# Designed miniproteins, single chains, continued (2): the designs that were tried, part 62

Each design is a single chain, and the fold is of that chain. pLDDT is the mean over its residues in the fold that is shown.

## One batch from the design tools (miniprotein)

Design m6143
Fold by ESMFold2-Fast:
Structure m6143 (fold): chain A 72 residues (1-72)
Amino acid sequence: MLTPLELLAQRLLDEAERTGKSVEEVASKRAAETAQQLLQQGLVSEDGVDIIQRTLTEVLLLLVEEVRERAS
């Protein structure tokens, strides 16, 4: 069974393969969408959105690298 974080990383890899986009583009898009959802839910301020987006992008890319290494 995949952990929620491994499942998230796998979904990013699957979307990149399906769309032909880079994993970096998919991760950045997902991070931006998540940051906007958190803003809409009142969990972050507008000033916090850029920090959350950058942090999530970095975390998602690290998770993707971990999943790729484990698949090899």
Scores: mean pLDDT 78

Design m6144
Fold by ESMFold2-Fast:
Structure m6144 (fold): chain A 61 residues (1-61)
Amino acid sequence: RLGQILSLAPDIKRHIEKELGVTPSNSQVIAISGAVIDAMQRQLLTRDQVFALAVSIFKEL
């Protein structure tokens, strides 16, 4: 799980920066990536759905 989080974290950070014009903290990126990985384990998500979920989670932090 940790390896998957670390692999996904740079893409989540870049997407949030591109979409919202803000830079999330490292702790926020790790938390968001973990939640997204957990969602992917329960449901097949498209790339667009993964990034939409990441933005949604970030807004709730």
Scores: mean pLDDT 79

Design m6145
Fold by ESMFold2-Fast:
Structure m6145 (fold): chain A 95 residues (1-95)
Amino acid sequence: GWEHALELAYLRGRRVGERAAERALASDEPLPVAFADALRELEGLGEKTYEELRGRKDLGEIAEWLREQAEKSSGVGRAYLLGLADAVAEAAARL
């Protein structure tokens, strides 16, 4: 059903976000490089996301921006962005 599709999108967002946060914390790679998989999956938002990630200093700022994008989105896209934001925020909180 519809709820199951939203749950799968959220869980995918969490998985991608966990990997991106791990890369960002483990390397000197720029944030857009760490988030490359998320950038690919966001399609029409990829270029805007790239520009925002270049301007961000830490994972907490990225998580807040992702939540703002989720509020402007709906359905599967919103669920994915919320999963991504939650995973990144949880990683930031462990610093």
Scores: mean pLDDT 78

Design m6146
Fold by ESMFold2-Fast:
Structure m6146 (fold): chain A 81 residues (1-81)
Amino acid sequence: MSDNEIAQKLLNEFAKQVKEAMLTLDKEEALKKIEELGKELKERLSEVLPHMPEETIESLVETWIRIAKQELEKGIKPPPE
């Protein structure tokens, strides 16, 4: 399995957990859960991609946390058309 494939699988799992948190939790709790999930994602990426620099893993995780926070700011329900 390629490093890209492993990373994508972990990112997909993170995205699913973020969506579940946004649908089931209050905004404050969802924000805390996103931060927790990001921390877990960093640990898992470091474990499965040990040759990747820590700075690269941190940047990747921070990017995904930022995207998740932006989606949370838009609200849990999609905006009307």
Scores: mean pLDDT 75

Design m6147
Fold by ESMFold2-Fast:
Structure m6147 (fold): chain A 82 residues (1-82)
Amino acid sequence: SEEEIEELKKRIEELNKEIVDLTKDMQARFAEYRERMKTATPEEQLKLRREMLQDALDYAEKIKKLHTEINKLKEEIERLKS
C-alpha cells in the first residue's frame, strides 16, 4: 500500500505541474491579447474580447477537470491509509 500511495502522490505532482503549465500559458496568452488591444479598432477589440472569453472558459474547464482528478487521487490515498 505504501508503494501504491507513492505512485498516487507522483500522479498528483504531475497533475499539479500540468495546472502550473496551463496557468502560465493562459497568462502569456492574455498578456498577448492585452498588447493587441492597445492598437485594435473597436471592432477588433470586440473580436479579441470574445476570443479572450472563450479561452478563459476553456482554461477554467481544463483546470476543473484536473482538480477533480487530484481530489479523486487524494481520496484513494486516504482509503489506502485506513
Scores: mean pLDDT 89

Design m6148
Fold by ESMFold2-Fast:
Structure m6148 (fold): chain A 71 residues (1-71)
Amino acid sequence: ETPEQLRADAEAAVAGARELLEKEKASKNPDIVLSIQAQFLALVAQTLAEMAGDEKLAREAREIIREANKI
């Protein structure tokens, strides 16, 4: 894969992880499945971002993991 493709894939994964995390935060009951899914997708995003050399995107992925872990 090209760095551009890796970055695009990482951006999509970050967006998906954020959506899952926001759904969990909006839930009145703890949703461990949404939390786990957000963490997994964010970990994928971090790996792809690091491979693409996108430090900002990697940092965003780490923040999502950190937030999801507080649930």
Scores: mean pLDDT 79

Design m6149
Fold by ESMFold2-Fast:
Structure m6149 (fold): chain A 66 residues (1-66)
Amino acid sequence: GAAAEEAARRAAALATLERGRASLLKAGVPEDQAQAVVDAARALIDEGRYDEGLELLYREGVRLVT
């Protein structure tokens, strides 16, 4: 049902967020900057905006590494 699909989507988004944080730290991004990106993406995920949260994580991650 829709509730189970949303729960699975949220869990997948949070798992991607944790992997993204680890990747930023391994790339040499400072802890405070990595955490700020994760917090911004998490705020969108908490609003149910999973795709937007993950897109922000990707976009800001690329900006911090490039």
Scores: mean pLDDT 84

Design m6150
Fold by ESMFold2-Fast:
Structure m6150 (fold): chain A 71 residues (1-71)
Amino acid sequence: MEANNEALKKVIEEKEKVLEYLKKNPELIEDAIKQLEGTIEQIEKLDADEEVKEKAIETLKELIEELKKLK
């Protein structure tokens, strides 16, 4: 369980780095959005702390909305 919580915390911490990368590579945004949506679905099914899961999902949803603005 703890390993899953740490993985989710890392996802939250890496949001800014992912956003910067995709701003430089806008042709990848459509595929990135699809991959992030799939990641959210996987996190919802993950055995981890509900609070950490909710924060990670919220962070990824915010990232998806920010990426949509770059289109």
Scores: mean pLDDT 79

Design m6151
Fold by ESMFold2-Fast:
Structure m6151 (fold): chain A 99 residues (1-99)
Amino acid sequence: ARAEADRILDDFVREVGRLQGEVDERKRRGEPADPATVDYLERVGRAINEASRAETLEEVREIARRTGVPEEVLAAVAGQSWYARGEDELAEEFFRAAA
């Protein structure tokens, strides 16, 4: 469960980083960023912040529905957040939902 959650999160972070790099490169050249990409990145940022504080799988599902960010990614974020706080059992539940 955790290894799969880590891969899902790593793949997602890599793709978000690529999109952010495109926005930053355009800005550096004085070009306007793609509005759809900017909107998506803003939604991703909000979703990650909310998921890092989610205490239940239903909260994660609601964030996914509202933001369009995949549920498995947000479950992995919640799992990592709770694991960092020493809440291993709660973290494991979220990692299992991400797999």
Scores: mean pLDDT 84

Design m6152
Fold by ESMFold2-Fast:
Structure m6152 (fold): chain A 69 residues (1-69)
Amino acid sequence: MISEEVRKLIEELIKKGKTKEQAIDEARAYLMDRLMKEGKTPEEVRAAVDQALPEIEKYVNELIEKKKK
């Protein structure tokens, strides 16, 4: 459910050595900014971000485990 752009951003953040918390926060901020620029209301943006957060967290965890190798 998260977009390829969000996945790519998470990959770049983890590659740069950002922590799990930092990667999640920046991915959330990116999604919020993107939706706001598309004319979504603050309520719509919040709902979409809240729905995407579990998938963002899962993807960040997967990339961090992969980076340990």
Scores: mean pLDDT 79

Design m6153
Fold by ESMFold2-Fast:
Order: structure tokens, then C-alpha cells, then sequence
Structure m6153 (fold): chain A 87 residues (1-87)
């Protein structure tokens, strides 16, 4: 669970970075230790929801800044959810 959550955070961050979304990648990397703490106190589902919320906020900012389209943001969010759903 914790090791898989750490790996999921890294996979999502690497995917965002591969798309040139360094701020999104950094937000996920910074949030992953906090998600691990949430998993220990509130459970894995709350930790997954927290990471998805971090992804959503970072993607909303990227769309607002003109870095990606809303459609691209939805594709990235779906990928992040698929990675987290494997845990």
C-alpha cells in the first residue's frame, strides 16, 4: 500500500513531466509524502482522493495559464486515476 502509493505518485509525476508540465509534476511529488501520511491515518481511499485533488488543481492552473486544453487535462486526470486504481 504505502510503497504502491509512492510508486503511483512517481508514475503520475513522470507522465506530467514527459508532457512538459513541470509544475504539475512538482505538485504531485510534493503531495506524495502527505498522501502517505493521510493513508496511515484515514486510509488508502482518502489518500487516493487527496492525490487526485492535487492533480485536478495543478491541471486547472495549467489550463488557466494556457499550457494545455481542458480536454488534455481530462486525459491526464484519467491516466492519474487509472494509476491510483491499481493500488
Amino acid sequence: PIDELQKAGEEIAEYARSLGLEDVAQAVRNATPFAIAIAQVYGLEEAKNFLLRVVDRALERAVAEGKITPEQAEEIRKYAKEILDKI
Scores: mean pLDDT 87

Design m6154
Fold by ESMFold2-Fast:
Structure m6154 (fold): chain A 73 residues (1-73)
Amino acid sequence: LEEALKLADELQAEGERLIAEGRRLMEEGRVEEGAKLIVEGFQKRSAATPEGGREEGEAVARELIERMRRERE
């Protein structure tokens, strides 16, 4: 149980790191690479919590892509 909680904390931290890196790549114009990292980050968070993190990650990635497209308009 305690080991599972430590793994969950590590996956949470890794997920947050990947999401931050993905956002940075999107700011640099690497939108597709950034979106993939954001989705992967949410998938790692999902491994620490009930399923659904992937869907949330995909929704966040789509929202960020749409915002960037509108801002470039």
Scores: mean pLDDT 73

Design m6155
Fold by ESMFold2-Fast:
Formats: structure tokens, sequence, C-alpha cells
Structure m6155 (fold): chain A 82 residues (1-82)
């Protein structure tokens, strides 16, 4: 969980260093979507094992990833409006 959250933060920081670079924003969104799929697989495994604490942590991680994707998608639309 902490490791995935750290990676999300690093992706966001790198994207925000080049906020007008469409390619940088697209790559960041793609990487966040990969992390989302990985986190969803981990969540399914945690739920199957009855690991309530791990499942809750992974749900919070998914909210953080979805928020990050939304921010970058909004920025990408703003840049592409020109």
Amino acid sequence: MTEIQQEVTEIMMEAMKNPDDVEVLKKAIDRLNELKQETLKMLREAERRGDAERSQQLRITLINIDTAISILEAKLKEVEKK
C-alpha cells in the first residue's frame, strides 16, 4: 500500500514538472491506470482471503489513484483545448 501510494506521488510530481507536455501527461495517466489494475487485482485477492484490513487499505489506494487520474485528465483536456 505505502509503496503504491509513493509511486502515485512520484508520477504526479513528475507530470507537474512538465504540465504543458501532452506526452508526459499521457504517459503519467497510462502508468496510473496500470497501478489501478494492479491494485484491483490485489484487492480481489485480499477480499478472497478475508483480509479486511488489507482490503480497506487497497480501497483507499484506489481512491487516491482515481483522484490522480482525474487531475491529470483535466489538465490534459485543458492543454489540448488550444
Scores: mean pLDDT 82

Design m6156
Fold by ESMFold2-Fast:
Structure m6156 (fold): chain A 70 residues (1-70)
Amino acid sequence: REVLPSPVGFTVATEEEALALARTLDPSKRYLIYVKSTQSFLGVTPVPGGVRLSGNNPALVARMGEVFAA
């Protein structure tokens, strides 16, 4: 059975860097992004019809949702 690939990890200093990085991501891959300034992490997981976002900072998750909705 096919399993989702291991997540590709990134560490960025700011939320703006995380949003800029999100625009360059391959939607077929899993990612884990850590934001140092807010001690936040973001999970990006491919799902049928788009991506699933998760994280410990709801405001940043919402901003990421805007990037992927565009």
Scores: mean pLDDT 76

Design m6157
Fold by ESMFold2-Fast:
Structure m6157 (fold): chain A 90 residues (1-90)
Amino acid sequence: MEELLEEAFELLLKRYQPTPGALAGLAQLSEDPELTRAIRVAAAREMIREGLLRLSPEEQRELEELEAEVRELLEERRREAEELLAKREE
């Protein structure tokens, strides 16, 4: 699965050719392993939607499981950020 996620990310970069600013933002996010994985998973889904990537039924299931895990992680990170902002406002 890791190799497929890496290939999907490379395809996304070739497809959309991000601006230097967007690439700098992605590099900043890559310091966080959880956000790096979230970006890779999102890239894989987008490449499947565009018809540039095809998965076996088992790989499709693994991707869906990773998407669920990423969703939980992002919700947790959002909650932590909201709590930090509330604490700093006081």
Scores: mean pLDDT 73

Design m6158
Fold by ESMFold2-Fast:
Structure m6158 (fold): chain A 61 residues (1-61)
Amino acid sequence: SALAEAMVAAGASEEDARRAAEAVERGDWQTAQNYGARMVARSGSAAAGEVVGRALRERGL
C-alpha cells in the first residue's frame, strides 16, 4: 500500500510498515499508534510515526 511505502521511505522495516498500514486501514488506532512508536524507537526518527499520525487524522482520528 502507498501508506506502507511511505513508512518504509521514512525508515521503517517492511514488516512493521505493513502491519501499521493494515491497522490504520481497519481503524485500529491503538495498534497503529503502537507500531508508529516502535518504528520511531527502532529507526531513531520521528518520520514514520508522523506518517501514521497523519493517516489516522485523515480518517477522522
Scores: mean pLDDT 80

Design m6159
Fold by ESMFold2-Fast:
Structure m6159 (fold): chain A 56 residues (1-56)
Amino acid sequence: SQQELQNQISQKGTEAAREAIEKLRAEDPSASRLELETAGVQAATKAVNEVEKEVE
């Protein structure tokens, strides 16, 4: 259903963003808030695109 797909996309995006931010913090403890936000957004976008590719 559309709701299940939406939930999967949202969850995958959130998890990817969290992992990317945690990884960047571990690799570069001096990373700025903007750098962390950028990494999170990029990871979330990539994860969403991958889910969409799998369902189409």
Scores: mean pLDDT 78

Design m6160
Fold by ESMFold2-Fast:
Structure m6160 (fold): chain A 119 residues (1-119)
Amino acid sequence: MPSKEEIARAIAAAVQARLASLGAEVEVEIRVEGDTVTVTLTIRTDADPGAVVAEVVATIVETLLALGYEVVQTRTEIVSDTHTVLTYELTGPDGERLTLTIEIERVSDTEVRITLTLR
């Protein structure tokens, strides 16, 4: 089974490639804290933020499916007009279970921050 760090790196690489094809700038930070891996994506673009967010979420899910995970969205939480949290349960090919949280924050008209947490 890939480690949470390997999953995080695969997701980060796929998102960077997709956003580069759309002309967006992306900064990536990966942090490991015990059993939790966090990926922070800072995205700068002149495109519609909602469309960019949709492409990022789709790329994350497609990457997980390609790695052999079953991906089930369990929750959508609208915290504010600029802040949404999506929660997914992941089941690996060997029955390993992970929780993925995708936190989406619109920082400005040209900047979106997306934080992925793998537990």
Scores: mean pLDDT 86

Design m6161
Fold by ESMFold2-Fast:
Structure m6161 (fold): chain A 77 residues (1-77)
Amino acid sequence: MEKRAEEMRKEARETVRLAGEEGGLEAARALAHHAAGDPSVIPEAKAGVEGMVEESSPETGEEIRRIMDEAIAKAKA
């Protein structure tokens, strides 16, 4: 599990580097949608979000975290 989470974080960082913050937001929405449908991937999804946040501005990083937190909250309901 830890190795897959670290790989997701690395891929997420590269996504923001290549596609910019808009690409990071789009990737975060896709990852959040996947996590909401399959809670087993939540640890990988959270690692991906942290990777995107590391490569983003503080404002974009907060939005990325909000997207994931909202999706996880809905998945628990």
Scores: mean pLDDT 77

Design m6162
Fold by ESMFold2-Fast:
Parts: C-alpha cells; sequence; structure tokens
Structure m6162 (fold): chain A 63 residues (1-63)
C-alpha cells in the first residue's frame, strides 16, 4: 500500500480548488518544470511522481 506524502496531500487540496475554476490544472515545480493535466487523478499522479523524484511542487493553478 502506497501512502500519499503530506506535500502531495496539500497539493491535492489546491488541485481541487483549481478544478473548480477550470477544466485543466497547471503544476509547477521549484525546478521550473510545468505540467498541464486535465483531470484530478492525473494531477495527483503527476504531483506524486514529482515528489518521489525529489522535486517539490511550487504551485498549482488553473490552466
Amino acid sequence: MIKIPDEVKDVADKILEAMSKADKVKITTEDGKEIIVESFDDAVKKATELVKEGLKVKSVEPA
């Protein structure tokens, strides 16, 4: 069983807020990598992958 890191839990809340304003979410890492996802599940998956690779999510915003 894989546990979601606390950093991703905070990002998940921001993703839900962004999804209420737009159909797509833009995730930006502190390294400047930008990822656009079209669903909540994809956004959480991408955020989890980034955190697992040692990259921190800098911001989540409506795209």
Scores: mean pLDDT 72

Design m6163
Fold by ESMFold2-Fast:
Parts: structure tokens; C-alpha cells; sequence
Structure m6163 (fold): chain A 79 residues (1-79)
């Protein structure tokens, strides 16, 4: 029951957390790890929406790593 919702929420939180981690710590590599884990949990949950959230988080972390600007990462994750 609620476990499926928890996996979905965890994947979305980890995806969003990828950009946030890069923004707060300047650690885009940590953000990248969180984004990848979000995608993994999204796949496990069987939710395309959760996978997409994880992918956005991963792109946010990559943007922050490449530009050195956490704001670019947050923008990529947010839409």
C-alpha cells in the first residue's frame, strides 16, 4: 500500500535533493549520486514520473558541476 507511495516520494525527493545538494554544498558529485539513486528507486517503484524526477535531479547536478553555478542546477531540475 503506502510503500509504493513512499518509493515514489523517495525517488522524487532524491531527484530534487541532487540539485539542492549541489546548491548548498557546492558538491555536484554528491548531487549526481543522489540523482542516480533517485532514478534507481523510480525504476524499482515502476513509476515513469519518479524516474523523470530523478533524471531532472541528475541533470541539475551535472549543470551545477559543469557551470560551477548551483542556480543553473536548480533551474534544470525545476523545469
Amino acid sequence: GEEDAALFAAANILGAGAGATAAYTGDGEEGEKLGKKGIELGIKAGSPEAVEAGKKGLEAAKAALETGDPAAGREAAAA
Scores: mean pLDDT 62

Design m6164
Fold by ESMFold2-Fast:
Structure m6164 (fold): chain A 75 residues (1-75)
Amino acid sequence: SDKRDQEILKYGIELAKKKLSEREVKIFEATLEAAEAGGAPPAEIAKRVGASVKAVYNALGKFYELLEEAYKEFE
């Protein structure tokens, strides 16, 4: 199951790189890096990427929608 979840996440990231802006992709990459270190609030991600907190929330929303689409393709 964990391997399947990892493959779905990888597919979702590749979809994000194709469908989303470079800034939105950088927000996802910063969010994933922060998650590996125990997580970070959206305000900290915004500072790391040089974006607004609203832009971080919007980008994360789009990423979750892409992950939901990816999960449907694996079911």
Scores: mean pLDDT 76

Design m6165
Fold by ESMFold2-Fast:
Parts: sequence; structure tokens; C-alpha cells
Structure m6165 (fold): chain A 59 residues (1-59)
Amino acid sequence: MRTVTIEAKDLTDEQLDAVRELARRAYEAGDRIEVKGTDPENLARVEAAVQEARREVEA
């Protein structure tokens, strides 16, 4: 099991799609994901994308 760290930045929609794909692959591999950031709005967007990917893998 590996921990994948994602930095929550001001991301474009295309970059958020890349985050979802990265998160999906990480969860499929049995890895853990940690989201880090200082901006609450950016943190929430990235965390939402990661949660969507997690639900897709667990469904």
C-alpha cells in the first residue's frame, strides 16, 4: 500500500479530471490518497474529485 499525496491548487477542469483519473487508479491499486492545501475552496474541489473517484471504484 502506497500513499499518494495530491496538492490542492487552483486547478482547471482538465486538471481536476486528471486528479479523478489519478485517484481512481490509486484506489484500484489499493493505495491511500492524502489531499493537502491551504485554500479551503481548492481543498474542497480536489477532495470532491477524489471522493467521486473513490465511489466509482467502490461501486
Scores: mean pLDDT 78

Design m6166
Fold by ESMFold2-Fast:
Structure m6166 (fold): chain A 87 residues (1-87)
Amino acid sequence: KAEEIAKLREQLDAFEADFAPAVAEIRALEDPALRRAALEALEGQLVLLRQLREEARALGDEELVARIEALIAEVEAEIARLRAELA
């Protein structure tokens, strides 16, 4: 469905645009409690991205699948970094 694909692209474009500024903000945080809150938020975003990936696969849009997989890898890397800092 064209409208469904368009909505997924719009949602993914928003995630991509917001991710780099959000990472910069998170990296500037010195409060461990705020860093833990950021970790929880990123884990929630990862769940949503995995859901979007399955929707993109169901629609057969391999370009969207590849874009979402790349973003998942970036979010997973930031989660790993935050976990290491909080250990």
Scores: mean pLDDT 82

Design m6167
Fold by ESMFold2-Fast:
Structure m6167 (fold): chain A 90 residues (1-90)
Amino acid sequence: MSKGERDELVELVERTQEVVLKLLNQGKIEEAEKVASDAFNKIIKFLEERKEFELAKKVKELQEKILAAIKAKDKAKVAELFEEVKQLIS
């Protein structure tokens, strides 16, 4: 996977984090879950199409943790886990 492709995925993760945290601040938990799920499913598909199967698996595990943190309304944990995703992809 090229640096340009990694940078594009990092940008998608950053934009998703901003939207998710905004929705959580508004109490829109189901919308935050949907936005996170939709974005991570796109990232996982992108990685699998590039045969980055180990990275896709790790992103999927972090997606499950992020969705749990969103349901718990734990904004600090959501932000921490999004940073872990960015570090994994970079």
Scores: mean pLDDT 87

Design m6168
Fold by ESMFold2-Fast:
Structure m6168 (fold): chain A 89 residues (1-89)
Amino acid sequence: SAEENLAAFEARAREAEAAGDYAEAARYLGAIAAGLAYQGRYEEAAEYARRAIELAARGDPSLLPALEAVLLAAQGRWDEAEELAAALE
C-alpha cells in the first residue's frame, strides 16, 4: 500500500542519514514528498520536502531545484512548480 511504501522510504531515509549519506536521505524524503503531494496530502508533503531540502544542501545541492519544485507543488503553487520542472528538462 502507499502507507507501507511511505514507512519503508522513511526507514531507508533514516538509515541513510544515520550513515551520513545525506544525499540518499534527501532522495528518499523527496520521493515521499512527491508521493504525498500527488495524493493531495500537501501539509505532510511540504514537511518532507523541507527536510529533503535541508539534507540535500548538506549532501548534494544538485538535488535542490527538483526538491524546490516538489515544495512549490506541496504549497499549491502548481504553475510555479511546472515552470521550474520544465526548466530542468
Scores: mean pLDDT 84

Design m6169
Fold by ESMFold2-Fast:
Structure m6169 (fold): chain A 99 residues (1-99)
Amino acid sequence: GADLERAKRALEIVQTSEDPEEILKALEELGEVVRRTRDPEVHRLALEAADIALQKTEDPRVIEAALEVARTVLRTTEDPELILRAIGTILRAIGLLLD
């Protein structure tokens, strides 16, 4: 569906871009997509994008956006594996913001 295609495009931007502004915009779009769907594939792609973004930049806006994506997955998912992954991403993002 349209949400899955949007999530795939946003993940590709996060994977290929070195620009914090482009990464931030992609994470914000993923946050919106995650809020409107319970599709576990969309949630999985969103967490993958958040994890990659946290590896690529120390920009606090990007870290906060990745945290919001993971928090949104945690609030919307019913998948135990995705719950555990979202918690892991949240803890990593908080750790980076406290440094």
Scores: mean pLDDT 88

Design m6170
Fold by ESMFold2-Fast:
Structure m6170 (fold): chain A 78 residues (1-78)
Amino acid sequence: SIEEYIKEKKKEFEEEIKPLEEEAIRAVIAGDFQRAKELIEQIQEKMERYKEELKKELMEKFGLSEKQAEELLRKAGL
């Protein structure tokens, strides 16, 4: 199903960003706020690219409109 596809893709993305999130937390604990900022910016950039790519895949693979794809991504917490 579309919902299962989104869930699987979201899990893949969360696994990809987890190490960066953990590194950012360690940087904050160490007082390296500049490094933490850089890592957060990298995570945000990856999230935006991932959302756009997943939106495109949903439109192409399942024939969804852009609005429908965006609504499903929002429902999935993306």
Scores: mean pLDDT 84

Design m6171
Fold by ESMFold2-Fast:
Structure m6171 (fold): chain A 91 residues (1-91)
Amino acid sequence: MAELELTFTGSAEQAERIAEELKEGGLIEDYEVEGNKLVLKLKGSAEQALAIGEELAAGGLIEHMYVKNTGEELTREEGAKRGAGDILFGR
């Protein structure tokens, strides 16, 4: 399983709400929130984790993301610049 760590620009309550929506949608298995940090435990691959993180970054919801299982790190600007296609096929 891939694990994605996010630094959130909003409140912990907003982070929890988004994580619950992702969990109900079947995109993640579990999550943890600590202050402005949100850790998502994902079904499947690191590529899915990067795609989710990139979408959140492009929406302005996070400042920073880190994929724990691969060690890959992206900023909001880098995520928006790469796009989902580059993340999915960058490997």
Scores: mean pLDDT 64

Design m6172
Fold by ESMFold2-Fast:
Structure m6172 (fold): chain A 63 residues (1-63)
Amino acid sequence: SHMEEGKKDFENFYKELEKKSPTKASAKIEYLLMKYGAVDPSTLEKLRNEALKEIEELEKKKK
């Protein structure tokens, strides 16, 4: 189902996230999870997209 795929995708994303920006991205995800207290796929997808955008912007600014 779309819901289970979203959760598994987030787990893979989170593991790769640590390699790119462990401090900022990991803290952001943990903060959002704690604030929402969520485990549902909609929130996980939102967290993934938001963190990914922040990482991309950080990489662009580092140039």
Scores: mean pLDDT 59

Design m6173
Fold by ESMFold2-Fast:
Structure m6173 (fold): chain A 59 residues (1-59)
Amino acid sequence: SDAQIQALKDFIENSPVDESTKQELLDLVNSERIETMDQLTQLLMERVLAEKKARELLG
C-alpha cells in the first residue's frame, strides 16, 4: 500500500547512512525489491556497520 511504501521511505530518510546509500535503498523500494521492513532493516544494519567501521578510523 502507499502507506507501507511511505513508511519504508521515511525509515530510509531517518537512517544513519550516507545519501548515496539512501538513494540505493529508495530505488530498491520504488522497484519493489524491498517490500518489508524486515528486508529494509537487514540491509540498513549491514550499511550502518560498514559506515561505523569507516568512522572508527576518525576516532
Scores: mean pLDDT 78

Design m6174
Fold by ESMFold2-Fast:
Structure m6174 (fold): chain A 60 residues (1-60)
Amino acid sequence: PRFQPLGQTQLTQDGDLYRVTGLGPNSALLDTTTGDRYSLSPGEIDYFDSNFNLVKRIYK
């Protein structure tokens, strides 16, 4: 898959978006095509579109 969860990260498809949940201090999402990495704080929930654009961020 293009997007890979790293560390204590949960990745779920939610309709047309990807829901990413940070569960620990080393949480991150990797775009395997570009090598771009996005770090998440514990308790952070972020939504990304299929082009790896951040759509919405929720804390805790």
Scores: mean pLDDT 80

Design m6175
Fold by ESMFold2-Fast:
Structure m6175 (fold): chain A 67 residues (1-67)
Amino acid sequence: SSIVEQLLELYKSSSLNNYQFAQFVVKQLQADADPEELAKFFAENPEKIEEKLKELVEQSKKTVPKL
């Protein structure tokens, strides 16, 4: 499975709130994103969570090429 699929499965199956999930995503992807702002985005835009995760994964590939 892709990393996006794994993160979506975690979001759907875990008891993590939006902030805890945002912190996990930022840490795992080493993303240039504020977890608080990302958590607010997930809360306000639940239909766009997958799209946002794809953006963060693509950004991480550009900023951390060794991973």
Scores: mean pLDDT 77

Design m6176
Fold by ESMFold2-Fast:
Structure m6176 (fold): chain A 83 residues (1-83)
Amino acid sequence: MTAADYKAKLEAAGYTVTDKSVPGGDPERNEEILAAVLKALYGLLVERSVTFEEIPKEYREAVTQLIIDAHKRGKDIELDLEL
């Protein structure tokens, strides 16, 4: 699944997802990171099937911050990642 697929799943669950991330020079790497972050958010917020232990260490801080922001903003998720 792509980042766009996970974004669509989050939006279908009532979240709004705005991508304001700064893209890196590698489009495939950018897609991999965005897909991994959005997949983790979907698993934690919607399916409740994923634990933080299953998220690679490199994504845990970003995912944690996005969950905090979504909680404060009532289902509004703003991606502000440096890719």
Scores: mean pLDDT 73

Design m6177
Fold by ESMFold2-Fast:
Structure m6177 (fold): chain A 80 residues (1-80)
Amino acid sequence: SKIEELEKEIKKIVNELPEKISKEELIKIVEELMDKYGMSEEVKEKLLTYIETNLPEEISKEEAEEVFNMLIELYKLEES
């Protein structure tokens, strides 16, 4: 399924992430994933607004993992 493909791709991304990344780099990765998986503009706006509002400029791997978990959950809601 596309959900399983997304989860696998995210796991690979997370495993390859450095301990810290910039907010700008996280936003780029998230945008590319949301575009690749055909997520709606409404969902994109919600997740990007969350990142801009709630996360620091320097993002830990753990914080990035939380964002990717949110992306997976939003994708599941769109596909249901």
Scores: mean pLDDT 84

Design m6178
Fold by ESMFold2-Fast:
Structure m6178 (fold): chain A 100 residues (1-100)
Amino acid sequence: MKSVEELAEEATKKLEEIAKDESLSDEEKREESKKIAKEVFKQLNYDLKKVSEVYKKILEALDKLLEEARKNKDEELAKRIEIVADAFKEALSEEAEKVE
């Protein structure tokens, strides 16, 4: 199994690629982001403590990407990053409820 750091880095890279993929609709970006969230839960065998650590790192990285997009006045990229981050947060909440 991959470490928490490796999983967070890999997931962040995939989410950034989804946000920047001009071939995907907003709804497709949400769907793909939720798939990544589910894969993180699966790879960590639903260990909520480790999942929380990975998700915290991913969300912090997405916040930095959003700040950079806003600083560069790239409103379209900022919107796409927000769509990806919101979908990821929704999937975290949905999957966490299943294991409580």
Scores: mean pLDDT 80

